# Designed miniproteins, single chains, continued (4): the designs that were tried, part 73

Each design is a single chain, and the fold is of that chain. pLDDT is the mean over its residues in the fold that is shown.

## One batch from the design tools (miniprotein)

Design m14537
Fold by ESMFold2-Fast:
Structure m14537 (fold): chain A 101 residues (1-101)
Amino acid sequence: ESLMPDAESAERGRKAVEEHAEEKLKEAFKEGFENGDIEEALRLLRELVEREAAGEPWTEEDKLKAAKILGILASLAINKDYEGLEKIAREGERLAKEIEA
C-alpha cells in the first residue's frame, strides 16, 4: 500500500525548489562579495527599508537584494574596510529610526 512513487516525486520536487532558491541566494551573495561596493549596498538597503516601511511582504527579488548586501558586508569585513562597514551600519540605524517614528 506504500509503494507510492508520487510521494517520492513530490519530495524530490520540493527539494529541487528549495535547492534552486538556495542556489539563487548563494549566487546573489557571491555577486555582492565579488563585484559589489558600499554605494550598491546603501542603495539596496534603502530599497528594502522602503518596502518594509510600506508593509510589503518580501518577494524573491527582495531576498536576493538582502543576500547581495550580506555578500558586500562579508567582502568589506574580510578586506578590513571598517570605515565602509561603519557607513553602512550608520545608514541602517538612520533608516531604522525613520521606521520607528
Scores: mean pLDDT 76

Design m14538
Fold by ESMFold2-Fast:
Structure m14538 (fold): chain A 71 residues (1-71)
Amino acid sequence: MELPEMSVESEEERRRGELIRRALEIIDEILKLGPDEETLEKIRELSERAAAGAPLEEVVRELEKLLEELK
């Protein structure tokens, strides 16, 4: 069950959590498809960009594009 402690946190933290969850789910789907070395390197670079403070929405969008290219 989700804890109501989230009410102490800002909407920004909630949005960040949702974007992180989505990014992880997309990465998991890509990994299940058996991506090539180039795709794995792109995922790593996107993770580094997110850690450096890049907008998570852009990271999610690039991950979605990678997933589409694999299908």
Scores: mean pLDDT 75

Design m14539
Fold by ESMFold2-Fast:
Structure m14539 (fold): chain A 94 residues (1-94)
Amino acid sequence: SGAEAIARGEEHLAKGEEAFAAGKYEEALKHFQEAIRHYREALELNRDDERTVLRLKGRIGEAEAAMYLAYKSLGKKEEAERILKKIKEDALKN
């Protein structure tokens, strides 16, 4: 299940990046949110594996940064500011 959660996260991250490149920002946001959900599940399942935890935190950061850019592209200022605050808070904790 941990490996499956990582694989589903990677699939959604890739689909989000493809949608973003195509200018489909709302579709990209849905995929990035699903990627983060699967990566967070994988974090809980791999809690004692420091290498996997660091990799998954990096992947979550990549998805959050992409969500920030997607919200900006859609003119959703409040949502963009919230995700940017989350990125800054996560950087201070890691």
Scores: mean pLDDT 88

Design m14540
Fold by ESMFold2-Fast:
Structure m14540 (fold): chain A 84 residues (1-84)
Amino acid sequence: SLKDRALSIAKDGLEQYFAAIAPRLSPETQEQLRKLIEETLKELEERLNAAPEDSSEEELLRIVEEQLARFREGVHALVQAQRA
């Protein structure tokens, strides 16, 4: 389904992001980033599953975009905390 495909793409993208930056992060920051990824994917799955069956691709894309925006804000906060 479109919902399953959207979730799969988001998961793969976030896993690739983690793999790319993890070697540059402390173990504590890696754990915090992993938890942020897990919570982002959980919230995305819940929101996609709550969307109507007749939801357009545009509406599903909006849900993905909002969750990725929240993820970026969380990453920004983690990076600021690590450098403080």
Scores: mean pLDDT 82

Design m14541
Fold by ESMFold2-Fast:
Structure m14541 (fold): chain A 93 residues (1-93)
Amino acid sequence: DPILEKIRETDDLDELVELTYEGFKKRGIEVSREFIRKALEEALEKVMNLEQLKDALIEYLSGDLSKSRNVTAVFALALLEGAEETIKLLTGI
């Protein structure tokens, strides 16, 4: 998938927002670029670094919720849903 490859290669947040938007749209998920930007910025500030965020987005968009990385994928889902309590439950914070 060219979108997933570009997510893996980018280090630019603006490009990551666009790639995430197109990846979601291709999979039938319609969310605004503004919502995605806020969710990604919040993740980077409070929860994970850029590499972890890219890995979470790749897992989510590929549908590969592998057992070893399930927690990271659930973090991405919780951020998109705005579920702070879910994030706290998963991290023990």
Scores: mean pLDDT 66

Design m14542
Fold by ESMFold2-Fast:
Structure m14542 (fold): chain A 74 residues (1-74)
Amino acid sequence: LTPAQQARNALLAELVALAVELNARRHEFSPEQQAALQDLVEQAFRDLARAATVAEARAILDGTRARVEELVAS
């Protein structure tokens, strides 16, 4: 694997870990929050798969984490 492919795989693994954590915590969330979090994570997987650069993929993951924090604080 190239360093760029390794970096992309690491970012994908971080997104998977975030999805697993949110699913483990789903009982803490309202049905509306659960639906919003699921949609957000699904969109993040699609966006990350289409990212042209590692920097773009990282920005997608960072933005997803920020939106998760916003949703769970609501």
Scores: mean pLDDT 85

Design m14543
Fold by ESMFold2-Fast:
Structure m14543 (fold): chain A 78 residues (1-78)
Amino acid sequence: MEELQRHAAEELGRALNTSPEEAVRLLRLSFNPDEAAASKIRSPEDVRRAVETATDPSTPDAEARRAGGALAALLSRG
């Protein structure tokens, strides 16, 4: 797994209180991949922001779907 993909899986596992593998599976079932949004994730800081946005219940639905879609696309690359 690429470093950013591994970091994203670990952060999702932590946020969802489950294994990284299960968190990635749940994310892929919850969000449609958004490759354009994924192209903006270029650093560990971008990953952390996307995870926080996708998992925060106070985030507006459109923003949460974009963040979740970006993570789903990133994690589907390999």
Scores: mean pLDDT 78

Design m14544
Fold by ESMFold2-Fast:
Structure m14544 (fold): chain A 80 residues (1-80)
Amino acid sequence: GSLEELKRLVDKAKEIALSEDPFDREVGIALLEIALGIAKSENDKEGAAYVYRALAEVYESLGQTDLAEKFRKEAEELEK
């Protein structure tokens, strides 16, 4: 289904975004942002929460803890 397809895409994008290569990192983040836009346009709260959790993990790995916390809170809000 579309949610399973989105999760597969998000998992791959997160893998790319966690790369040590700065170019791959930028591509992975861009793919996650595209996935978030798609989930939001489809009113897919579960999909959007999944993307926000992936973004939180990526930004935490980059030392951007405040931004990671904001994305984590967005995911939690969607799960209410």
Scores: mean pLDDT 86

Design m14545
Fold by ESMFold2-Fast:
Structure m14545 (fold): chain A 62 residues (1-62)
Amino acid sequence: SKREKLLERAEEVKKTLSPDAQAALDQFTTWLISNADKYSLEELLELFDRFVEQLRRVEASR
């Protein structure tokens, strides 16, 4: 399912993030799952990847 694919990708990405970034990703992933029926799998993964890129930029600017 779309939810399973999002959770799988989130778990892999979380291994590479700080605790603060993990918390932010968890909130965003929960929102994506709640809205999964409104988007295609491709759109959900694109939104997820965009958010992860933003989190990594914030970490890099510290």
Scores: mean pLDDT 81

Design m14546
Fold by ESMFold2-Fast:
Structure m14546 (fold): chain A 86 residues (1-86)
Amino acid sequence: SSLQRVYEWYDPESGFELRVWWNADSQTLTFQGSLDGIGHDTLSVPVSSSDIRVLERTKDKVVLELSDGKRITARLENGRVFLSVE
């Protein structure tokens, strides 16, 4: 399977990181929220394209909109990274 990293955000002050990979064979975006290089949360979403729109990006929060209108939120709260889908 072909995996391509399509998005990355890293805040060097906090160590908060969001990475996103696209798998064209499965048509899946995989989101990983990490802190100081340690993975805290992972979310996979089926979607027809790898297109991502950044709606919000701060030191402790990233909101991405997918091609089908789903929104993925990654947030750093009390030393833990959380991923959610709306």
Scores: mean pLDDT 87

Design m14547
Fold by ESMFold2-Fast:
Structure m14547 (fold): chain A 85 residues (1-85)
Amino acid sequence: SEIEKHIEAAEKALKDGNIAEAVRHLRQALVLMRKKGLISDEEEEKIRNLIKKAVDALNAGDTETAKKYVEEAIKLMKEILEKRK
């Protein structure tokens, strides 16, 4: 799916150290999940908060903390998609 392609692209960008690119792909995946009704408001808020923390850490120069928050967002998004039938 288009959502899965964006999540995969975010994982690849993260491995390459391109955190800003990973964040852009996660934001696109989140928009698509919302549009298709695949995510609850609470789940969307949790992911948005993780992305915000990643961006805040990146802006502070804490690349390792930024990576951890992006990884947590990816993991949660994957869990939501796997649980959804």
Scores: mean pLDDT 86

Design m14548
Fold by ESMFold2-Fast:
Structure m14548 (fold): chain A 81 residues (1-81)
Amino acid sequence: MEIAKEFEELGKEFEKEKDYASAGAAYERAYLLTGDPKLAEKAIEAYEKYLEEHPNAEGVRERLAELYKKLGKYEKAKEVE
C-alpha cells in the first residue's frame, strides 16, 4: 500500500473520531506526497473545523496558512496567519 493512501485513510479515521487536528495533519501528509489538491482541501477543512472549537491554536493556524500558500491562496493565508 502506498504511504500517501495510508495517510488519507488515517485522516478519515481521525475525522470519524472528531480529531480534526490529527485528521488535518494526516491529509496534509498525503497531499505533500501526491500533490493532489483534493487532499489539501480535506486538510484545510479539518484544520478549519479544529479552529472553530480552538481559535487560539497557533500551530494549526500556521499549518493552515502554509497549506494556503502552497495552493497559491495568499489572501486566505493572511486571514489565518
Scores: mean pLDDT 82

Design m14549
Fold by ESMFold2-Fast:
Structure m14549 (fold): chain A 85 residues (1-85)
Amino acid sequence: MEEKREKQAKKLLEEKLVTEELINALKKLEEGESTLTEEEKKALIEAAQKYRKWKPEEVEKELNEAFAYLKANPEKAAADYAARK
């Protein structure tokens, strides 16, 4: 069921929360790199703050699905975001 992950990723792009910094930060964290730039940290905090307003179970589920999609297809997510800018 990749459709759910696609929907979550597109929602992040529509909210304009997906930046190059956020995509890079997510990829670095998944690869075990803990050294993030200040801009990457800020992008993660802003995204987390936005999604914390949802119900706790929804936040965890949707963030995990969206981040998995962004990690798997970072170039596609970045290209879609750039096209909307």
Scores: mean pLDDT 57

Design m14550
Fold by ESMFold2-Fast:
Structure m14550 (fold): chain A 59 residues (1-59)
Amino acid sequence: GEELVKEAKKMIEEGFSPAMAANYLSHKGIERGVSPLDAQRAAELVMQGEYEKAAEALK
């Protein structure tokens, strides 16, 4: 989970919208076998800047 959150955070730092970074994280989380509900929760946490909680949600 931590690696995906770091990628999403880097996207935001590079000028991508938080929504685009959150969408990327959600999609990649699902590809890794995270449930759609947990992936959506992690995406919402990234939108809120709660990166550590987002990484935890992706376990």
Scores: mean pLDDT 81

Design m14551
Fold by ESMFold2-Fast:
Structure m14551 (fold): chain A 72 residues (1-72)
Amino acid sequence: APLVKEVKLEEASEEELKEKAVETGKADPRLGEVASVHVDEPVVEDGVLTVSALAVGKDGSIVAVTVKAKAK
């Protein structure tokens, strides 16, 4: 099954969420050594910011990261 990581913050800017998504992907212990993190454009819907990212391990493992917060 694909590896998934979801994080919720109370309130954040788009830049703060992008940074959190990258940090979360790089720090995921299930990947070991991380090769890359691809961050999608932030989505805003009804005052909620969502950032999606894909963290790729050097062994080809993938973790899908989703970070959500109330927009500042």
Scores: mean pLDDT 80

Design m14552
Fold by ESMFold2-Fast:
Structure m14552 (fold): chain A 71 residues (1-71)
Amino acid sequence: MPSVLEQVLAEVDRIAARAAEALAAGRPLEEVLREFLAAVQRLMKEYASQLSEEELRQVEAHVRARAAALR
């Protein structure tokens, strides 16, 4: 069974894939990054209480890596 951490990381990857599609469609980078961060913030509001501090650090690192890859 997937853990909460695995589910959250998979959702971050889906959010990043949507951001990449928006960039490929010609949307401005700054707008896409704002939407990406807003989507991640909504995800964290739902799941942050279910994650340990170590797991939260893993999610934060993954989000930063995905955001950097969009630039």
Scores: mean pLDDT 84

Design m14553
Fold by ESMFold2-Fast:
Structure m14553 (fold): chain A 68 residues (1-68)
Amino acid sequence: ALSAAQRARYEAAFARFDKDGDGVITREEFEAVLRSQGNENLDGAFRLFDRDGDGVIDLAEFQAVLAP
């Protein structure tokens, strides 16, 4: 299981993407952050995190990708 410290780290990282504080990362928010990092495969990156295909990334999906 994910440790409490590791979970807190992912929650902090998630908060940087979740500008609205609504508990999900929209495609627009995610792509805006990745564009600032110079990532050109924005569509592919978003699809990797959006495991449910609902057009947003929740904390569980975010953690699942970052904690293989």
Scores: mean pLDDT 71

Design m14554
Fold by ESMFold2-Fast:
Structure m14554 (fold): chain A 79 residues (1-79)
Amino acid sequence: SELEAIEAEAAAVEARVLALAATLSPDAQARFYAAAVPILADGRARMAAARSRLEMMRIALDTGRRLLAVAEEILAEER
């Protein structure tokens, strides 16, 4: 189903974010977590306003993709 596909993609993106963050130096991890706070807060607020599980999962996927982009940018700076 569309819901199952989006749930799987959201979980995969979350796993990629966690794996990538684990490769960062302690200073880079601190920068990542500082940047993640407002993204996660925005995601939680949007999920609380969501009217369906499908909308909630789309928001979770979008939030995960934003976190992934931040982690990738920080990793690129540390190369």
Scores: mean pLDDT 86

Design m14555
Fold by ESMFold2-Fast:
Structure m14555 (fold): chain A 95 residues (1-95)
Amino acid sequence: MEKIKEAIDRLMEHMRAAGMDEAEVERIRKRLLKLAEEYEKKSKEELVDYIIEKLKELGITPSDEDIRLLREEASKEDLIKMALVAELEIELRKK
């Protein structure tokens, strides 16, 4: 979890730099930390399926080749980071 927490902290620093209010940054950070704990409990296959679903919410349909790369090359840590980035993008679009 330490590397995932560091990745979340870096994402929040970028949001602060982009002019996001500290209260909103803290709200999103807490949500992403909760999601990261849930994602850590998932298998790699479950994370790939979850990422595909989140990408579709963002209007992105991954190819069979993209899905193969996620299953074969991505570490569990990489998949968790990708899921968190997708969730952050969904959250930002709701504003």
Scores: mean pLDDT 80

Design m14556
Fold by ESMFold2-Fast:
Structure m14556 (fold): chain A 104 residues (1-104)
Amino acid sequence: KKEEALKLIEEAAKLLEEAARLASETLSKEVKEKVHELLLEAADLLFLARLAIEEDDLEKAKEYLEKTLKILQEAKKLAEEESPEVAELLEKAIELVQEAIKIL
């Protein structure tokens, strides 16, 4: 089910791009800077997870995805008071990453 996991990771990455855009529009400067930093780190980890899956290193892929979940949960908590819309996008990304871990 590598193709299914790769699709979920790609969908999660697109949600992070949308979340970053909305964060720029809806969050205060200090919260925006922290959320953008976390989303960049999460995007890098999703990229590394994709490479690990392509190399058939599924355990390493799961490690990167689990790190991504922790970062996205932190970003969601920071964003949710100022922008429920950003928090909703991040929750969807979290669900997709959790599903990717489950099917690998």
Scores: mean pLDDT 89

Design m14557
Fold by ESMFold2-Fast:
Structure m14557 (fold): chain A 55 residues (1-55)
Amino acid sequence: SSYSREQLEKDIKGIEEAIEELRKELEKNPDNASLYAALGILESALSLLKKWLEE
């Protein structure tokens, strides 16, 4: 296995932290459609990266 696993774990952690922050912002600004779109994209990316980590 390559450097990809360590990079994937780092990217997963970063996305999880970004999602948590974004959800807090949505609690303050629930009508911001762009934030909902960004959240959906990040959650989709997180799901994909976790599947790649498992192989």
Scores: mean pLDDT 80

Design m14558
Fold by ESMFold2-Fast:
Structure m14558 (fold): chain A 90 residues (1-90)
Amino acid sequence: DEEIKELALRAIETTERDLELVRRELLPQLTPEQQAVVEAKLKELEEIVEEIKKLIEEKRYEEIPEKIQELIAAARETGEAIAAALAASA
């Protein structure tokens, strides 16, 4: 399904862009302890992105929607961790 592949590629692109933005703009504003917590969450997102890339390569399109939901959940948790770290730094 080409539409599922296109959706997955857009999710990957958006996540990779957001990871770069967080590391460039937000991570330097945090303490070393907060940076370690956030960086662990960013690595988890990178692992899910690599799993989605593997599913595309293997043409396992039926498994992609579930992995996209996993990515969304992990992104939400990462956003909450960043918000908590920024609030603690204020």
Scores: mean pLDDT 84

Design m14559
Fold by ESMFold2-Fast:
Structure m14559 (fold): chain A 83 residues (1-83)
Amino acid sequence: SIPLEPRSIQLGRDVLLKIFEIYAKKEGIDPSLFNDEEAIEYAILKMEVDALEGLEHPVAVAEREEAEARIKELLEEVKKRQA
């Protein structure tokens, strides 16, 4: 494993949580419904989808579709916990 400084890891997490809040507000999602782990995963997946948007290469299309499928699964899991 590549060693990471604890401060660098914490700063990364804080940035991802802020990115999640931006996406949640844009998409009309209540951020309080997510725990930190789910929020971080959502932020990473949304950034990946946005980065791959408009790319026509088969690998990029497959990676985007996989990320979109995981986002959908995560949103359904969060919604089910509220019932």
Scores: mean pLDDT 76

Design m14560
Fold by ESMFold2-Fast:
Structure m14560 (fold): chain A 77 residues (1-77)
Amino acid sequence: KEEEVFKKLDLNGDGKIDEDELITVAVQEDPSLPVGAGALPTVGAKPTEEQKKLADKDGDGKLDEEEMKELLERLYK
């Protein structure tokens, strides 16, 4: 599931997800199901810029699969 979500979020195919890609895919797909179902951070549970910065371990402003998984676990623990 997470691998499929990551693949869809990675619109430019660089193996990382930036904020623009995350937002774009969230509105492109049916957001009520994945967001409401908690597969991705919902609007109410969306990670803050600070949380994204902490998960962005390589500091390139993008989230790879492992960093995104950490963000999701941190939010939903």
Scores: mean pLDDT 53

Design m14561
Fold by ESMFold2-Fast:
Structure m14561 (fold): chain A 95 residues (1-95)
Amino acid sequence: SKKKEEIIEEILKLVRETLEQMKKTKAWGDEVEAVLKDAIKKILIKYGIKEEDAQRIADELTAKFKELVEQEKPEEEILEELKKLLERLLEELEK
């Protein structure tokens, strides 16, 4: 759906901006993860996803983000893996 595409685009833009800020500030770890998680949750809620589902999706995406960052994956691989995960999680919400 158009709504699903808009969610994916907005979250991937947020992830790209987060990676860019991390490189500039050299800030990695719990604070960045908490901010990213909250921002993802707010985007999902804005698009009408229930708070419980938004929290779960934000938790899963931030856990995957942390894993990929700790493995020193390139930005393009991080974005591709998070896109695949987000698409799957959003599909699980379909009736």
Scores: mean pLDDT 83

Design m14562
Fold by ESMFold2-Fast:
Structure m14562 (fold): chain A 83 residues (1-83)
Amino acid sequence: MTGTVSASVADMEAAVRKIEEALAANDSAVLTITAPTREAAEQAAETIKTWLESQGLEAETRVSGTTAEVTIKKDALRAQEAA
């Protein structure tokens, strides 16, 4: 099941926490980030994607206007192969 999470670029720490909670209960999550500008949304999405990939998670980003959507999947298989 996919968990849905919403956050503001002004509170990225809360976004990270909500992602961790969603992934604890679900195999995937979708994070929606709202920002004051498209550049801020793109920057926030890239920052979150980089952090998620460093945790061994798959992340895909899509930006539409001032909203960024990050689709996250648990990469349990890749984490297992990296060990």
Scores: mean pLDDT 72

Design m14563
Fold by ESMFold2-Fast:
Structure m14563 (fold): chain A 64 residues (1-64)
Amino acid sequence: SMRDRLRELVLEEASLTVKIMLLYVQIKENKNNPEKVAELQQQRDELLKQSEQLRAEIDALLAA
């Protein structure tokens, strides 16, 4: 159902938010290692894209 799908997407978004926050902490901890920071930033940017896609899907479901 639409309600079950919305719940699923919201929980997935919450999970991604936690992962993104932890990556920000790891980036800060590794600030003196530019290669490691670049790696972690790429991982963060990938998760941010996934989060944006989930938000768009949530918005589309709510607009229907």
Scores: mean pLDDT 88

Design m14564
Fold by ESMFold2-Fast:
Structure m14564 (fold): chain A 57 residues (1-57)
Amino acid sequence: GTATVVLHVEGGETRTVEVEVPEGAAPVAVYDEASGSTAVVGPLKAGETAEVRVRLG
């Protein structure tokens, strides 16, 4: 199924990424190419939304 991750990048930008997740719940790694940052959120299951703050540096 699909879960939604909202990335709050340091500096005030926000990006939304839709990710595929397996049955049940799983941790999700999301890479934001514009900032060069990776965030790991979860565990997430289908239909969930997670928000995470990403640091620059």
Scores: mean pLDDT 74

Design m14565
Fold by ESMFold2-Fast:
Structure m14565 (fold): chain A 102 residues (1-102)
Amino acid sequence: MEKERAEEMEKNREEGKRLAEEGERTGDAEKYLEAGEKYAEAAELSTDFEEQRELGEKGLELAERARELDPSLADRALRVATRAGAALGIGTMGLQSQRLAA
């Protein structure tokens, strides 16, 4: 069960990286938004707080880039940013809790 989640997380991370690279090459704001969605999904699937924080940060950054390139995507970008931001917050709080417990 947990192994399947980790595999799905890695798949989403890899797809997100590919989509972000495609967006940079083509200048397509929608590719940046799709990449942000994949990183947000990967962050939600991660059980490591450091990974959740890093993936959430990337998802948020990509959603913001998409919004800057195409303001018509602002609604979808806000949804991705909300999901990525939530994962970033959970990861950050989890890391802080681990440091306090150590």
Scores: mean pLDDT 81

Design m14566
Fold by ESMFold2-Fast:
Order: C-alpha cells, then sequence, then structure tokens
Structure m14566 (fold): chain A 63 residues (1-63)
C-alpha cells in the first residue's frame, strides 16, 4: 500500500464529498478532487494517472 498515494486520494475524495453534490457528473468530481490534491501536495506527473483512477473508483463507491 502506497501511503502517499492513499493520502492524496483521501484528501481529494473527502474534499469533494464535503463540498460538492454527488449528483454532479463523475468526471467533474474526479477533476475537482485531482485539482485539490495537486494544489495541496504537488502530485508528480507520473503519479497523476494512478491517483485519478483511485479517486474515480472511490467516488463511484460513494455514490
Amino acid sequence: MMTRLDEWVEYGVTWVLTTHSLDEPLETLVERAMAVAEERFGVPAEDREALRERIRAALEQAR
């Protein structure tokens, strides 16, 4: 388990779930979570694809 990636996912997903409606399109929520995580942690370009997929999966499960 990659602790850093898990922290980025937790932060982005939690931010979206507490500030946005889950009835918005999934891709919109994913991009919001990505932007927030990137602003907070400075996510490396090579990790963005893995982060996006994990955020998408987490948000789908939360719907």
Scores: mean pLDDT 77

Design m14567
Fold by ESMFold2-Fast:
Structure m14567 (fold): chain A 87 residues (1-87)
Amino acid sequence: MSNTAYQMGSNMQQTMDNLTQLAQDSSPSVGTRYNQQRDQMMRDFSDTMRMAGRSDSDTGTQMMQNQQRYYQDQRDRFQQQRDRVQQ
C-alpha cells in the first residue's frame, strides 16, 4: 500500500473517532449535528474512493493525496474541539 493511502485512512479514522467522542460529550441536539458531520465525511470518503478507482493511477494518487491533507486538517480541527469540550 502507498504511504499516502495509509496516512489518509489513519487520519480519516482519527477524525471519525474525534467526531464520535464530540457527539458523546455533547447535548443530544449538538451530538446529532456531529453525527451528521461524521456521516457526511464518510460519504465524501466513499465518493473519493469511487472516483480514484475509476481514474488512471496518477489521477487516483493525486485524489488520495488531496484527501490525506483534508482529513489531516479535519482530524486536527476536531481534536482541538474535543480538547476544549473535555475541559
Scores: mean pLDDT 73

Design m14568
Fold by ESMFold2-Fast:
Structure m14568 (fold): chain A 59 residues (1-59)
Amino acid sequence: MKEEEEKLRERAEVIAYTAYELDLIGIELSRELGEEYEPNDFDELFQSALERLKEQKKK
């Protein structure tokens, strides 16, 4: 039980970190181009990833 939750958390964390790094690249590109870019909060990315992984397990 706890191990499954920990596994989901680890996966969500990896996904959130990857998305966060992509957001950082997006910010840099937008600044160079003079465009406005507002990235998602890390907590939002983590929660989103966790919810998606939980939904996948329910299927």
Scores: mean pLDDT 72

Design m14569
Fold by ESMFold2-Fast:
Order: sequence, then structure tokens, then C-alpha cells
Structure m14569 (fold): chain A 64 residues (1-64)
Amino acid sequence: SSAELALKLKEAGASTRVVAAALMLFENPEITPEQLATMLGVSQRTASRLIKEAREKLKELGEL
């Protein structure tokens, strides 16, 4: 579940924004930095960093 994934990410040291990005990636693996930036109200550069960090955390947890 999304709640269980969010808890695992937080326990792995992910920030609230990284957790949000990871949940969005889990629902839509093809999400772009542009789409994420709009949804979270951040710059595209920040969104790209969040996607990278989220993917790394998801891989560590075996969810990606």
C-alpha cells in the first residue's frame, strides 16, 4: 500500500518531498520532472533531484 511504502521510505531516511516523489513514481513510473515540479510547486531542477533520490530509495527497498 502507499502508506506502507511511505513508512518504509521515511525509515530509510527519505525526506517528505522524496516520499511524495516516490509515491508519484510508484503510481506513474513515466512521470516527468516537469509534471512533478508542477504538482509539488518546485523547480524542474529540484524535481529532477527528487526523482533521482526517490528512484535510489525505491531500488534500495526492492520496490523498483
Scores: mean pLDDT 83

Design m14570
Fold by ESMFold2-Fast:
Structure m14570 (fold): chain A 96 residues (1-96)
Amino acid sequence: KKKEEAFRHLKEAFLLLLQGKDWNKVVEHLERAKKLFDELGISDEEYSKMINEALLEALREQGLPEEVIETLKKAINGDREARKKLVEELWKRRDA
């Protein structure tokens, strides 16, 4: 239950971020997810994995092409240019 709740908060934070919605709520969801992971005694490695999976799932839910999702995987693994490209692409989709 708590693991599912934490994952839901991560996913909601990323969905809000991708939609350009309330940034304070994005932070709140991320903080709640962290608190739940701390309560679960989850490792830093598992926490990072959950963050990555939640973000990828949020992007798929937004209907982004798999090619863009692959760009995000690179961004998560430290590619800063991929991160910039992904954000720009999401904002273009919002404005179209």
Scores: mean pLDDT 72

Design m14571
Fold by ESMFold2-Fast:
Structure m14571 (fold): chain A 70 residues (1-70)
Amino acid sequence: MSEEEIEEIGRQLAERTGVSTEQARAAVLFVLESKGVFTPEDVDRFAAELGISQEKAIRMLAEAVELLSK
């Protein structure tokens, strides 16, 4: 996937979840690297790295998976 495609999906994710485009880009990259499979520990680490709640992190990752599935 190109950097341009990652930026576009990140922009859509930011719009849907109300996070910054940088936070959204991090979520898209996380999903791509993990191939959409996460452990609870992965989610907790991701939430901590972005300074968001675990609930928000789960929401962002679910929306990123949905966007990447189409």
Scores: mean pLDDT 80

Design m14572
Fold by ESMFold2-Fast:
Structure m14572 (fold): chain A 71 residues (1-71)
Amino acid sequence: DLGEKYVEQKLKEIEDLLEKAKEKLSEKVYKELKEKIEKTKEEVKTTPGARKRLELLEETKEEIKKVIKEA
């Protein structure tokens, strides 16, 4: 249960990062990042173990942060 709640919080953090940055992102970049989040969300649902799910979320978060910096 704690693992699930932590995963949910991590996902919300990633979503919040994108929402906060949306005004400075192009429509194309925003859509790409949103798609990455959706893909990760789907992968997390089928991935066993909290550690592996968190690794996927961290990977996605870093990718999103990098793209936002480059925008």
Scores: mean pLDDT 80

